# Designed miniproteins, single chains, continued (2): the designs that were tried, part 91

Each design is a single chain, and the fold is of that chain. pLDDT is the mean over its residues in the fold that is shown.

## One batch from the design tools (miniprotein)

Design m7349
Fold by ESMFold2-Fast:
Structure m7349 (fold): chain A 69 residues (1-69)
Amino acid sequence: GSLPTEEEVKETLAIMYAGLAKRSKLSEEELVDLAKFIKKQIPNNKKAIDYFKEVAKELGYEKAVKELE
């Protein structure tokens, strides 16, 4: 198979970091800041941002969910 693209690698790492943020129980503000940073690095990657939104929902961070819409 071909090597994954730089964006595909960044997407995979972003999703992993979202999962780690959930396990570490990052604050709502820290989760939003991390998600916005990731969105700046891989703009238009809806999958990565949607995963951060799911983590925010699972942690009960209603403001973060709204900010990531």
Scores: mean pLDDT 79

Design m7350
Fold by ESMFold2-Fast:
Structure m7350 (fold): chain A 103 residues (1-103)
Amino acid sequence: DPRVEELLRRLEKALENNDKEEIEEVAREAVELGDEAVEAALDKILEVRLKKKLYEQSLLALDYLTSLLVERHGVEHLREFLNSLLPKSEKRREELLKKALEK
């Protein structure tokens, strides 16, 4: 999906540039596009966190995504989404995602 690919490009640049406003806007657009875009954005955030060690920016992006998902779709939707995602992830990515959401 060209829209998802463009969002992922913008997200990576925003994380690299510590552009908090763009991180929030990309998170909002991902939530509006649906679960596939949110999953792709989460994967990109985890990739950037591991490869580029942008820990604070990655945590901020995760916080924006989870907060917007709760605001738009409710806590139950977020819980179901994360439960569907985690069993398909690598253990290290699962631990990183859980740890980021707890802090």
Scores: mean pLDDT 73

Design m7351
Fold by ESMFold2-Fast:
Structure m7351 (fold): chain A 79 residues (1-79)
Amino acid sequence: SSEKLAEMLAEELRKDEELGLQRMRSLTYAGALARLAGADEVSDMMLEAVLRAAKEAGLEEEGRKLVKEAEELADKLVS
C-alpha cells in the first residue's frame, strides 16, 4: 500500500537522507514509467507514497518537485 511504502521511505530519510532521497527519486521515475505503460493505479500509488514520505520527513518541497517532474515527463511522452 502507499501508506506502508511511505512509512518505509520516511524512516529511510530520517536515518540516511541521501540514500532516502535516492530511493524517492527512483520510486518517482518508476511511477512515471508505470503511467507511460498505462498502469495508472500503480503510478498513483507510487507517487502518493513519495509525497507522503516527503511530508513526514519535512521535505515536502523536494517531494513536490519530483512528482511534478514525473507527471510532466509522462504527459510529454504520451501527448
Scores: mean pLDDT 79

Design m7352
Fold by ESMFold2-Fast:
Structure m7352 (fold): chain A 100 residues (1-100)
Amino acid sequence: SIVDKLLELLRKQGRELSPEEVARFTALVDHIRSEYSPEQARELVLEVAKRLGFPESELQTLAEQLKDASIEQILGVLAALMVEHGVREVLRVVEELLAG
């Protein structure tokens, strides 16, 4: 699962998720899989990267990488953003975008 992939990526860096963070990410993944098209999931991840402070050049690179991506591949990129920028911060940004 994508949750197991996130846990493995964090483990490789000597990091782990709290049970609360696991529950939040699992709920988020289930919501995206049930409610989002691949196009909507791509737009969501690009907006997350933008709010995390990605410059325009990096957003363009990310957009090209996600051009033909499946929902599972897009969720994998979201998990990578959590590893690179912090799980709590990325969860907060995504949850704010979904509530807005």
Scores: mean pLDDT 86

Design m7353
Fold by ESMFold2-Fast:
Structure m7353 (fold): chain A 92 residues (1-92)
Amino acid sequence: MSEGVKALIEGLEVAAKEGATISVSVKGDTVTITVRGAGPEAIEAILEGARVAAEEGLEVKVEIAGDTVTVTISGLSVEEQTALALAAIGLS
């Protein structure tokens, strides 16, 4: 599993500890994660994970609207998609 995906999961864990609501959607090789109620610490952790994933060659888009963060990541292997989706579901 990529280091960027691991860092994104860590950011989601920070968000969950802050009481944020996490939802996930998987379509083809693309995973979309929406975090609602994210505090500044969670937003910083998610942005760091997205940056690492992008450096590894993954296609990453992050949108921030108030306390809502949406991360769209594509180019993931089936194993990485499964790991990220299961982490997001487990934190929901």
Scores: mean pLDDT 80

Design m7354
Fold by ESMFold2-Fast:
Structure m7354 (fold): chain A 94 residues (1-94)
Amino acid sequence: MLTDEELLDRAYLAVLFGVPGQAIRDAQAVLDNPEATDEQKARAYLILGLAYLKMGQKDKAIEYFNKALEIFEKIGDEDGVVLVKHYIDYVKSL
């Protein structure tokens, strides 16, 4: 079985290589694990947002970016907050 870190790494590569369906499956597997950290869940939601953006599903991308943003703000990850806000602004500009 893959670890949550291995699932997140593979999901991110799947987004980069244009296979958003694999990214969604791997990110969802992290979210379905009750032992996943808040940081891992925030990263999984960010990857879901990127995957749906790759598929042209702007409303779903924004929904998942907002879920990632909520967690990054909760855990005090300022870099994560800035990154997700830039993605939300970018999608709204399309």
Scores: mean pLDDT 89

Design m7355
Fold by ESMFold2-Fast:
Structure m7355 (fold): chain A 66 residues (1-66)
Amino acid sequence: GRAEALEEAARRLAEASGVPRELALAVLRAQLDAGSDAETAAAGIAEALGAPRAVAREAVERVLAA
């Protein structure tokens, strides 16, 4: 479900950016809760975490598909 998708997305973002999973999850949730489109959310996550944009986009798409 959505909770499992959030946890998996946060794990992958944390691995890609080298940040703690808690920080990756908080940033992911904040961008999704802002009601932005997938592209805007992915850009915000990539900027905040220093993650590759492709990984941030995959994370957003995974949660939105769940």
Scores: mean pLDDT 84

Design m7356
Fold by ESMFold2-Fast:
Structure m7356 (fold): chain A 76 residues (1-76)
Amino acid sequence: KLEEIEKKYKKAEEEKRRAERELEEARRELEEVRADPSASLETRVGAEIRVVGAEFHVELLEKKAEELKKEAEKLS
């Protein structure tokens, strides 16, 4: 029982780490787009949307990991 929750927690942490890396890449791309005066409005808006989407994904996975952590603590 506890081992199953620990396995799920480790998987959620791994997914969160991947999402955090995607967010970092999206933020770096946004900075590059903002530094480029020739970038179109569509390109700038697209880069901002990617950052917002990545932030939401990280937040979702963070909540999932916190829920699994609380479940593991209750079984410990």
Scores: mean pLDDT 80

Design m7357
Fold by ESMFold2-Fast:
Structure m7357 (fold): chain A 63 residues (1-63)
Amino acid sequence: APGEGLNIFNPEDMRALLARHGITASDEAVEKAVKEIEELSKIDDPVKLREGLEKLIEELSKL
């Protein structure tokens, strides 16, 4: 199913993920979130990448 194949490094897929959590993010916020996740991916730690994504979702939900 397309929803399970979301690529968090793709702005459109990131926007869809945020929408699932009730977050209406601007294009700028989506682009910034993708860049932050890309930087976290350089650490080569899938646990840190997941924690970073969860934190981004929480921060954006407060805006």
Scores: mean pLDDT 72

Design m7358
Fold by ESMFold2-Fast:
Structure m7358 (fold): chain A 64 residues (1-64)
Amino acid sequence: MEEDRRLVEEALEEASRRAAEAPSGEQALLAVADTYEQASKVLKDPELRQQLQDWSQQFRQAVQ
């Protein structure tokens, strides 16, 4: 529980950092999506995993 919460917080911080460093808005959205997808693979809580996967998908679709 505490580990998953920390991993989610770290993923949000990393996504924000990668987005800020991205050369374009499209690349920023893809960086956020990639970060959330990777974080979902290490989470143990199935609800948090699904939430991050949904967020990743939303950001990927925003590019299309």
Scores: mean pLDDT 80

Design m7359
Fold by ESMFold2-Fast:
Structure m7359 (fold): chain A 76 residues (1-76)
Amino acid sequence: SEEELKKLIDEIIELAKKILENATTLEDLLRGIALILRAIGLELELELGLVSVEEALERAKELLEEAKALLKELGI
């Protein structure tokens, strides 16, 4: 659902914010910024009709797992 997608996107952004708050290198800062841009880009693709809600949900779930993996890698 669109509501589920919004919750996933909001969670990705919150995890990315934690990365930004704890980033000690430019590389880690840019990785956090990239997660935010990818999440916003996915919402924009959905608004423009470039992706279905189902496809957007699948991509958001993958992005959330990437964000969680990055937090674990950074020890956050």
Scores: mean pLDDT 86

Design m7360
Fold by ESMFold2-Fast:
Structure m7360 (fold): chain A 60 residues (1-60)
Amino acid sequence: SALAEAAEAGDMVAVGKEAQKIISTHNKEAIELAEKAVEALEKGDYKRARELAREAERAA
């Protein structure tokens, strides 16, 4: 998935762009998971960010 690949690569700009696509789905669960993925990236936890990003895309 695009969000999970960006998260694994540590690309904050790509993660933000892909997270906005999930936000546009109006799916609350997917949005919350995408927000947590961004928070994990900000903390440098790329593995956690990738896992959360995959969950967000599955929920969307």
Scores: mean pLDDT 75

Design m7361
Fold by ESMFold2-Fast:
Structure m7361 (fold): chain A 61 residues (1-61)
Amino acid sequence: SHVQLLREAYLAYFRREVPFMSREEQEQAIKNLVEMLREEGVPEAEIKELEEEMRRIMEET
């Protein structure tokens, strides 16, 4: 789906950027994205899956 492709692109971007970000910047990036997705009406289950994946990326770094 179009949403899946955008999700994959964003996660690739986040993986590339996260080593250059502070923990505070990483947390703020997640919060900003989650808020934006909720405003766009993305289903809560999809938002949670994306947030969990982003947090996994943070923990792996």
Scores: mean pLDDT 78

Design m7363
Fold by ESMFold2-Fast:
Structure m7363 (fold): chain A 63 residues (1-63)
Amino acid sequence: MEELLRKAQEHFRQSLEAARRGDREKAEEHLEKGERYLREAGVPEDEVEEERAFHQRRMDALL
């Protein structure tokens, strides 16, 4: 569980890094992978949606 949560957070971090470089495609790919790892870790769907929305807003603010 902790390993999957760590991978999710790493992908969210990579999404923001890609967004900072103006790479929307890479930012979206990392956002999607982070969401997938949260689901694999057994995070409830409502919490996954909230986390995705939070990171999506941060990503969009940088693009």
Scores: mean pLDDT 83

Design m7364
Fold by ESMFold2-Fast:
Structure m7364 (fold): chain A 68 residues (1-68)
Amino acid sequence: MIEFKSDNPLVKKIMETIKEGYEKGLSLDEIIERLRKVFEEAGVEPLPEAQLREIAKNMLDIIKEKEK
């Protein structure tokens, strides 16, 4: 299972970015753009858009199910 707790700063920042995006009512595309910046700031090659969408979608689906 994907845990919300991580000692890896990049993984933590990714999760925080998706949660903040959802709370602010950002679109999926805006969340993906913010994720790209997270990877860039970490000095890591950005994931392909398809992978970023999958990560964001999975996290958003979990959050949305909890809100029901």
Scores: mean pLDDT 73

Design m7365
Fold by ESMFold2-Fast:
Structure m7365 (fold): chain A 114 residues (1-114)
Amino acid sequence: KDVEEAKKLADEASRYVQNGDIEKAKELVKKIEEIAKKNPDNADVYTYLGEAYLDLGEYEKAVEYFKKAIEIDPNNAKAYELLARAYRLLGQDDKAEEWEKKSREIYLKKVKEK
């Protein structure tokens, strides 16, 4: 329920950013932060929070939350991919490449387990 709400809020915040309604997007991101506080051990909530900050152009905060998601779930391939994207947007291409390689390794590990 909370994870689904966080995803919905992140998707809605992204739409407000695309429409130029930055204040509304920030209000929705604050609601995702409250969900994260209630669910501090849920990697998906931090991944959605990071995506919302990425869409707002707050790349350093996005990096922080994607790192939290990875700390909670080291097998969250999406969080590695998004962390790499955030580093590229910060102009840190070397770090982005390292995390892109890790994301690929996690995806390949999951494929081999099936």
Scores: mean pLDDT 84

Design m7366
Fold by ESMFold2-Fast:
Structure m7366 (fold): chain A 80 residues (1-80)
Amino acid sequence: MEHARKGLRVVGEALSRHLEELSEEDLRRLVEAMTEAQRAIDAGDIEAAVRHLERAAELLREAGLTEAAEEVLRHVEEAR
């Protein structure tokens, strides 16, 4: 669970650093994925948290934030 929380922090930091570069649609999708990941973490559902963080990483990659996406996936792999 600690690794899932680290993955979520990386997504949040990427959003903070690139807020002005992200479209409103990309921001909405990322916030949605983060919200679902946080709910899964709060519920202790590691499998659900991993799925939502993998979705967030895909969204980061599609937005051109490849380094942030790779960092999220590294934490996700440690959570397995």
Scores: mean pLDDT 83

Design m7367
Fold by ESMFold2-Fast:
Structure m7367 (fold): chain A 62 residues (1-62)
Amino acid sequence: MLSKEEFEEIVKKMMEELGLSREEAEKVVELLLNEKYDEAMSLLTPEQLLKVSEIILSIKSK
């Protein structure tokens, strides 16, 4: 489960590292939080998906 602060940090890092808009980044994080992995994968390239996973893990490992 992500806190509001972790959610916002992930969104910001996705915008910075992947060049996604805020709306795109928020949608991807919401899909992942709801375990809608197929839908999230359809919005991202495999490379972007790996980067998103790294960002989430780095924030949650705190």
Scores: mean pLDDT 76

Design m7368
Fold by ESMFold2-Fast:
Structure m7368 (fold): chain A 75 residues (1-75)
Amino acid sequence: GYDLIVTLEKGVSTETLLQIIAIAQRYGGTLQSVDGSGDSVVLTISFAEKSDALAAAKQISTLPGVLSVEIKPRA
């Protein structure tokens, strides 16, 4: 499996968060966590396949308030 780590600006809209979740679900991703405790909001989304994580990452990275998207292999 693969985790997608999405870093968002503090104060990102609820609509943007919902779009990220919808894109993730389209590619079979599951939202694992939302961490807003730091200087940014960090979402962790899990995927079975690297190709799905890459496709989701490409779409999510185009959204306003997205600072970075990182893909990590999961054991």
Scores: mean pLDDT 83

Design m7369
Fold by ESMFold2-Fast:
Formats: C-alpha cells, structure tokens, sequence
Structure m7369 (fold): chain A 82 residues (1-82)
C-alpha cells in the first residue's frame, strides 16, 4: 500500500514539474495536459488512501493533491496572461 501511494505521489510531482516547464514555455495545451495528469495521479492516491484508512496514507495523498492544485493554479495564471 505505502509503496503504491509513494509511486503515485512521485508521478503527481513529476507532472507538476512538467506543468511548470510548459508554463515557462507558454505552452498552454501541454500545461493543461500535464496538470490534468497530475490530478489523475492525485485522485488515484486519494482513492488508495481512503481504502487503507490510515493517517499515513491520507498524508501521502494530501501531498499529491497539493502538487496537482499548484499546477492548476499556474495554468490558470498562464491563461489570464495570454
């Protein structure tokens, strides 16, 4: 369980970083795609954490959700700047 959750957190972090790079390049399409991918991994992490019913699992899922939320905020700022 924990290993699977950690993998999902790392994937959310990876796509958050890709979102940041796409935003720097003003590539809105890629920024949106990567932000949605980060959100997908964060959602999967939350589903696993809810099934495990452990505080540790919920904390890992929260970290993944934070990465996804940050990515979305940057995409929205880029949209307003274009």
Amino acid sequence: MKKELEELVEKAKEYRKKTEEAVKNKDLDKAQEYAFKASEYASKAMELALKSKTKEGLELAKEAMDYATEGIKEVLKLERAL
Scores: mean pLDDT 84

Design m7370
Fold by ESMFold2-Fast:
Structure m7370 (fold): chain A 58 residues (1-58)
Amino acid sequence: SEAIELLQEAAEVGKRLEELGLKEEARELTSKVEDAIRAGDLETARKLIEEAKEKIEK
């Protein structure tokens, strides 16, 4: 459940990054979040998503 929610959030943030012209950062974000979740490291997954959100929010 939580892992699926994090993957969905990473995908949405990734789409926003692509719209801003940050295509490589979008791919890196989704890839790293998927890797962190597969490793059971949900804390790192959340941190990566939050850092990306801060970059696109104001």
Scores: mean pLDDT 81

Design m7371
Fold by ESMFold2-Fast:
Structure m7371 (fold): chain A 76 residues (1-76)
Amino acid sequence: GELSRALREARLEEARRLVEEGLRRKDLSLVERAIEILRELLELARRTGPQSLIEEMEERLREAERAREELLEKLE
């Protein structure tokens, strides 16, 4: 439905913003919160979405996890 799509897009945008802010501020908790949002979206996509949506969510999650690893290296 329209609400479900809008909520998915809003959560996805929030996750992107959290990754950018976390990297900018060197705040690991923001990046980890983004990863949790993306994991939830991926699970929803696996239950309801086409394969293309699953692949998109998997790519965004991999990007956020790479950001987490990069930040951990900078925090040594």
Scores: mean pLDDT 82

Design m7372
Fold by ESMFold2-Fast:
Structure m7372 (fold): chain A 59 residues (1-59)
Amino acid sequence: MEERVLEAARKALDYAIAQGLTPEEALELVRDFLDQAGVSPETKERALAEVERRLAERA
């Protein structure tokens, strides 16, 4: 369950970056996705941390 959410968050990030969104816009898109998915606060925090880590690696 959590693994699927993390995978979906990573795909949403990759999609946003591919569309030319800024890192800030991409992060907002992932936050909105997680909010709509109704995940637990703990899962949301973990997914956002993973996304932020990947954005830092791309810099």
Scores: mean pLDDT 77

Design m7373
Fold by ESMFold2-Fast:
Parts: sequence; C-alpha cells; structure tokens
Structure m7373 (fold): chain A 107 residues (1-107)
Amino acid sequence: RRAEADRLRAEADELVQKGIEALKKGNYEETARLFLEAAQAYLRSAVVYRQAGDYEGAIENARKAVEIARTIVKLGEEGKVSPELMEEARRLAETAQRLADEFAAQA
C-alpha cells in the first residue's frame, strides 16, 4: 500500500508540473483542471498512506492538496477561472484541511 501511495503522490507531482507549465502559457482553464486533478491525487495518496500506517505521509499529502486547491481559489478571485471551478476547489480545500487535521490528531 505504501508503494501505491508513493505512485499516487508521483502522479500528483507530475500533474502539478504540467499545471505550472500551462500557467506560464496563460492557459488558466487547463491550469485549474490539472491542479484539481493533482489535489484529488494528493488526497487519494494521503488516504492510502494513512491505511499503510504512515501518518506523516498522510498529513503531508493532505496539506499539499490544500495548497494546490487554494491556488485555484486565488486564480478564481483574480477572475482567471470560472466561479464554478473556484467553488469546487474551495470545497476540495475544506475537505483536504479536515483530513489533514484528522490525520494529525491520530498521529
């Protein structure tokens, strides 16, 4: 399961790299989509790390999901992504923060 969590984290890191490349090109819609996928992959990784007993890995990856989702919210506040994507990212950030707090309490 730890190897599965590591794979999901690597996939999320790759999606972040692609999102940053899209951001540099001014492709904000693609950036938001890639960052949303990355945040979801970090959350999946966090859950798998927790199932493997790796609370440090679980907390780290849940916090990464929060950071990426908050970046989408900031782009939405700047008018660069749709209000719908901004609200989806806000909900994801709230879910990720709750999971990070729960994992920290269990560690």
Scores: mean pLDDT 87

Design m7374
Fold by ESMFold2-Fast:
Structure m7374 (fold): chain A 85 residues (1-85)
Amino acid sequence: MERDPEETIKKAEEELKKNPNNVDAYIRLAEAYLRLGNPEKAVEAAQKALELDPSNKDAYYLLGLAYQRLGEFEKAKEYIEKANK
């Protein structure tokens, strides 16, 4: 079992070409970027998901994970706490 985060990115980008407001596509992009070890792009994708849906718990959780990988532990804690409310 190999993880195919690049295929996930390609599929999400195709979905976003058809609907740029697709929150689920941004969530999948953030997850895929974290799996590829690119937390900066994961932050960007998860922030777009929150811009479209400010109550999205998955986006808060992914921001927490991305900031943790960036070494921004204070921000990571705040976003993970928001994901669990």
Scores: mean pLDDT 83

Design m7375
Fold by ESMFold2-Fast:
Structure m7375 (fold): chain A 62 residues (1-62)
Amino acid sequence: DRREAARAAARGGVERARELIDEGQYDLAERIAEGVLRGARKYNDEEAAREAEEVLERARAG
């Protein structure tokens, strides 16, 4: 299922970006979060878009 694959990818991206923030790699976390947000918007995944925005804000604040 295309939507299922997109959801799994978004979830993995959010988790990876959070790990990168914990490691102090804010620039890479921002790039990954931006990619997740773009994908979430394309598939109308409101939950993933919200999580990506939160991670993106944290990455930019570092």
Scores: mean pLDDT 81

Design m7376
Fold by ESMFold2-Fast:
Structure m7376 (fold): chain A 88 residues (1-88)
Amino acid sequence: MADELVELIKQAVEALNAGDYDKARELVRKARELLDSRPITLTKEQAEEIAKLANVPKEIFDKLLAEGNYEALADVAISLLEERILKA
């Protein structure tokens, strides 16, 4: 499940960078559904990868990593991708 979340976010970012907003929207929707499904356990490495892919602001990234709040970090990442799709 956690590896699936990382892969969905990778593919969503690639789709956004390619201008494929329909594909990006579908992938971000799947990532949101997966995150909202319980339980999801993320490792520090998975949370770092997700945050970097979604370009989470350094201040938020550093704070949530220090707190070990990996689920919140993934939620912020998905929310940023959702905002990018809405503004496109």
Scores: mean pLDDT 81

Design m7377
Fold by ESMFold2-Fast:
Structure m7377 (fold): chain A 100 residues (1-100)
Amino acid sequence: AEEYNKKGAELATEGKLEEAIEYYKKAIELDPKYAEAYLNLGRVLAEMGKLEEALKYYEKAIELDPKYAKAYKGLGRVLYLMGKEEEAKEYFKKAEELEK
């Protein structure tokens, strides 16, 4: 699973977002509990403007790792982009608390 997640990250860095998604999905297929792959998939989907899909993957990352500060931060950013500023602030606060 890690190899596919790493390849997905390489592709995302190169701007090959659709290919990155396929590799993150392969990582999840091999390890459905791989919280980082869900985080990375959410991030790429958010970059593509697929905000509702991005929310679902960030929510899954938090479900798998409730202390995953980066996932709360990602969820907050997507909520802010959707105009849900007060909800976004609560997730940003949660991320800050977890990074201490």
Scores: mean pLDDT 85

Design m7378
Fold by ESMFold2-Fast:
Structure m7378 (fold): chain A 77 residues (1-77)
Amino acid sequence: SLEEQAAAAEAKAKELDAQAREYEAKSTQLFQDYKEGKSKDAGELGRRYQALSILYQMQAQEAKAEAEKLKAELEAA
């Protein structure tokens, strides 16, 4: 049903947002470790997690937009 599809899209958006937040936190910690001289590779790894955070944020926005579209279709019916 459209209700189930909307709920699934909303759940997916929430999961992707949570993943993005986790990658953002890892990136922040790695950049801090780099500044403190704890690891030479922390800067590169921090950039990779930053890129992953951005990618997952974009995917979350797309899933959220799909959920809102499906909800609008339900209300129009």
Scores: mean pLDDT 86

Design m7379
Fold by ESMFold2-Fast:
Structure m7379 (fold): chain A 59 residues (1-59)
Amino acid sequence: GKLVRAVKDVTCDSPAILSYKKGDILEVLKEYPDGLCLARNVATGKRGLVGTSDLEEVP
């Protein structure tokens, strides 16, 4: 899938929301029309919803 980088730290107790650190590489699995995507953190293997505004594309 498409690889993106997190631009900030996010920690959330919800099982539906992905927690990540600034600089983490995420793989986008599915995009939703409301500005969310389903992503996987490559370092941890965890999956969850991420706000697309928190992500930048890796060249």
Scores: mean pLDDT 79

Design m7380
Fold by ESMFold2-Fast:
Structure m7380 (fold): chain A 69 residues (1-69)
Amino acid sequence: AEEYLKLGLKALSEKKYEEAIAYFEEAIRQDPDNYLAWTGLGSAYAALGKTEEARAYFQKSYDLLEKKA
C-alpha cells in the first residue's frame, strides 16, 4: 500500500496522470480505507478534466475521514 501510494504521488507530480491513476487504484485494492489514495485519484481525474469522477473520489476520501473521526 505505502509503495503504490508513493509511486502514485510521484507520477502525479510528474503530470503522468494515467500512471498515477493505476498506482492509486493498486493502493486502494490493498487498502480501500487509504483516504490519501482516494484523494490522489480525485486529483488525477481533475487534472484530466474529469470533474464529476474527481468529485466522487474526493467525496469517498472525505467520507473515510469522517467515519474515522
Scores: mean pLDDT 82

Design m7381
Fold by ESMFold2-Fast:
Structure m7381 (fold): chain A 62 residues (1-62)
Amino acid sequence: SAADMARRGAELAQEGKRLLASATTVEEVTRGIGLILRGIGLGFEAALKGAIDEAKKAGYYP
């Protein structure tokens, strides 16, 4: 569901933030950023799915 995707995205973003806070190498920084970006991506997908579902309920989709 959109809610499950949003929760998973938030978890990934938080994990990435924690890794960045403790990062001591470029590899760790890159991994942390990658997790944050993946979390953001899931957030966008969840928002789009939610918007589409609401539009369908309202009869705006053909």
Scores: mean pLDDT 80

Design m7382
Fold by ESMFold2-Fast:
Structure m7382 (fold): chain A 91 residues (1-91)
Amino acid sequence: MEEEKEKLEKEIEEAEKKKEEGRELILEGASKGVEAIKYAVLGLTDPSKREEYLEKLKELIEESNELSEKGLELIKEANEKKKEAEEKLKE
């Protein structure tokens, strides 16, 4: 029983770490989104480099979306694993 409890506690701890990783990815995605706004403004104010700035804007938006999606998936998986381990601990 004690060894099984320790294993479940470790699973909860690992799930919390993945949840933190997911939050970090969402924050990184948000940072990329803010950077994208900078390139949108630059593209509006400098016609000579508009195409270059629009490419950078597109890259940052795509990266922001990918990071946010991955972060949300990690949080969902971590919440499911944590719930499963917590339910087993309460038996």
Scores: mean pLDDT 84

Design m7383
Fold by ESMFold2-Fast:
Structure m7383 (fold): chain A 98 residues (1-98)
Amino acid sequence: MEEEIERLKELANSDDPEKQIEAVRRAGELGTEEAVRYLADVAINAKDPEVRIEAARAAGLTGSPEAIEGLAKAMDDEDFDVRVAATLALMTGVLLRR
């Protein structure tokens, strides 16, 4: 679990947005609380807005309540498309609650 997150962080620290998006998708597939917290952190802190958009979407698709605080912060993002993605992800997470 933690070694998987470390590998994801290595990809995320790449200056290549494609590798950062790969890390985001892998974290979404893991769906663990640590992976969800990682996705929330990326949605706020990634330098590329496209990476933040994908992180917000992946976090929302997990349906995890641990994503809520990070997605709420991403709703205040400087980039309009990131704010939209965070809002939709939060709504998707609510719909996935069973």
Scores: mean pLDDT 76

Design m7384
Fold by ESMFold2-Fast:
Structure m7384 (fold): chain A 68 residues (1-68)
Amino acid sequence: GVNEKIEEIIREVVKEHPDASKEELIELIEKKLKEEGFSQEIIDYVKTLLESLSDEEFDALVARYLAE
């Protein structure tokens, strides 16, 4: 579904940019979602969700995706 596709895009961006900062990764994820044809409403939702994570929570998420 939509959530699975969004998670796949996040995973791909993280794997392509393992040394990027949280701010850079969020910007790259926004760009990829827009490229894939997601609505601005969905992009804004994903951005808000990722921005709401602490740096520690975000780093843990990145580490999880890199391990896959």
Scores: mean pLDDT 82

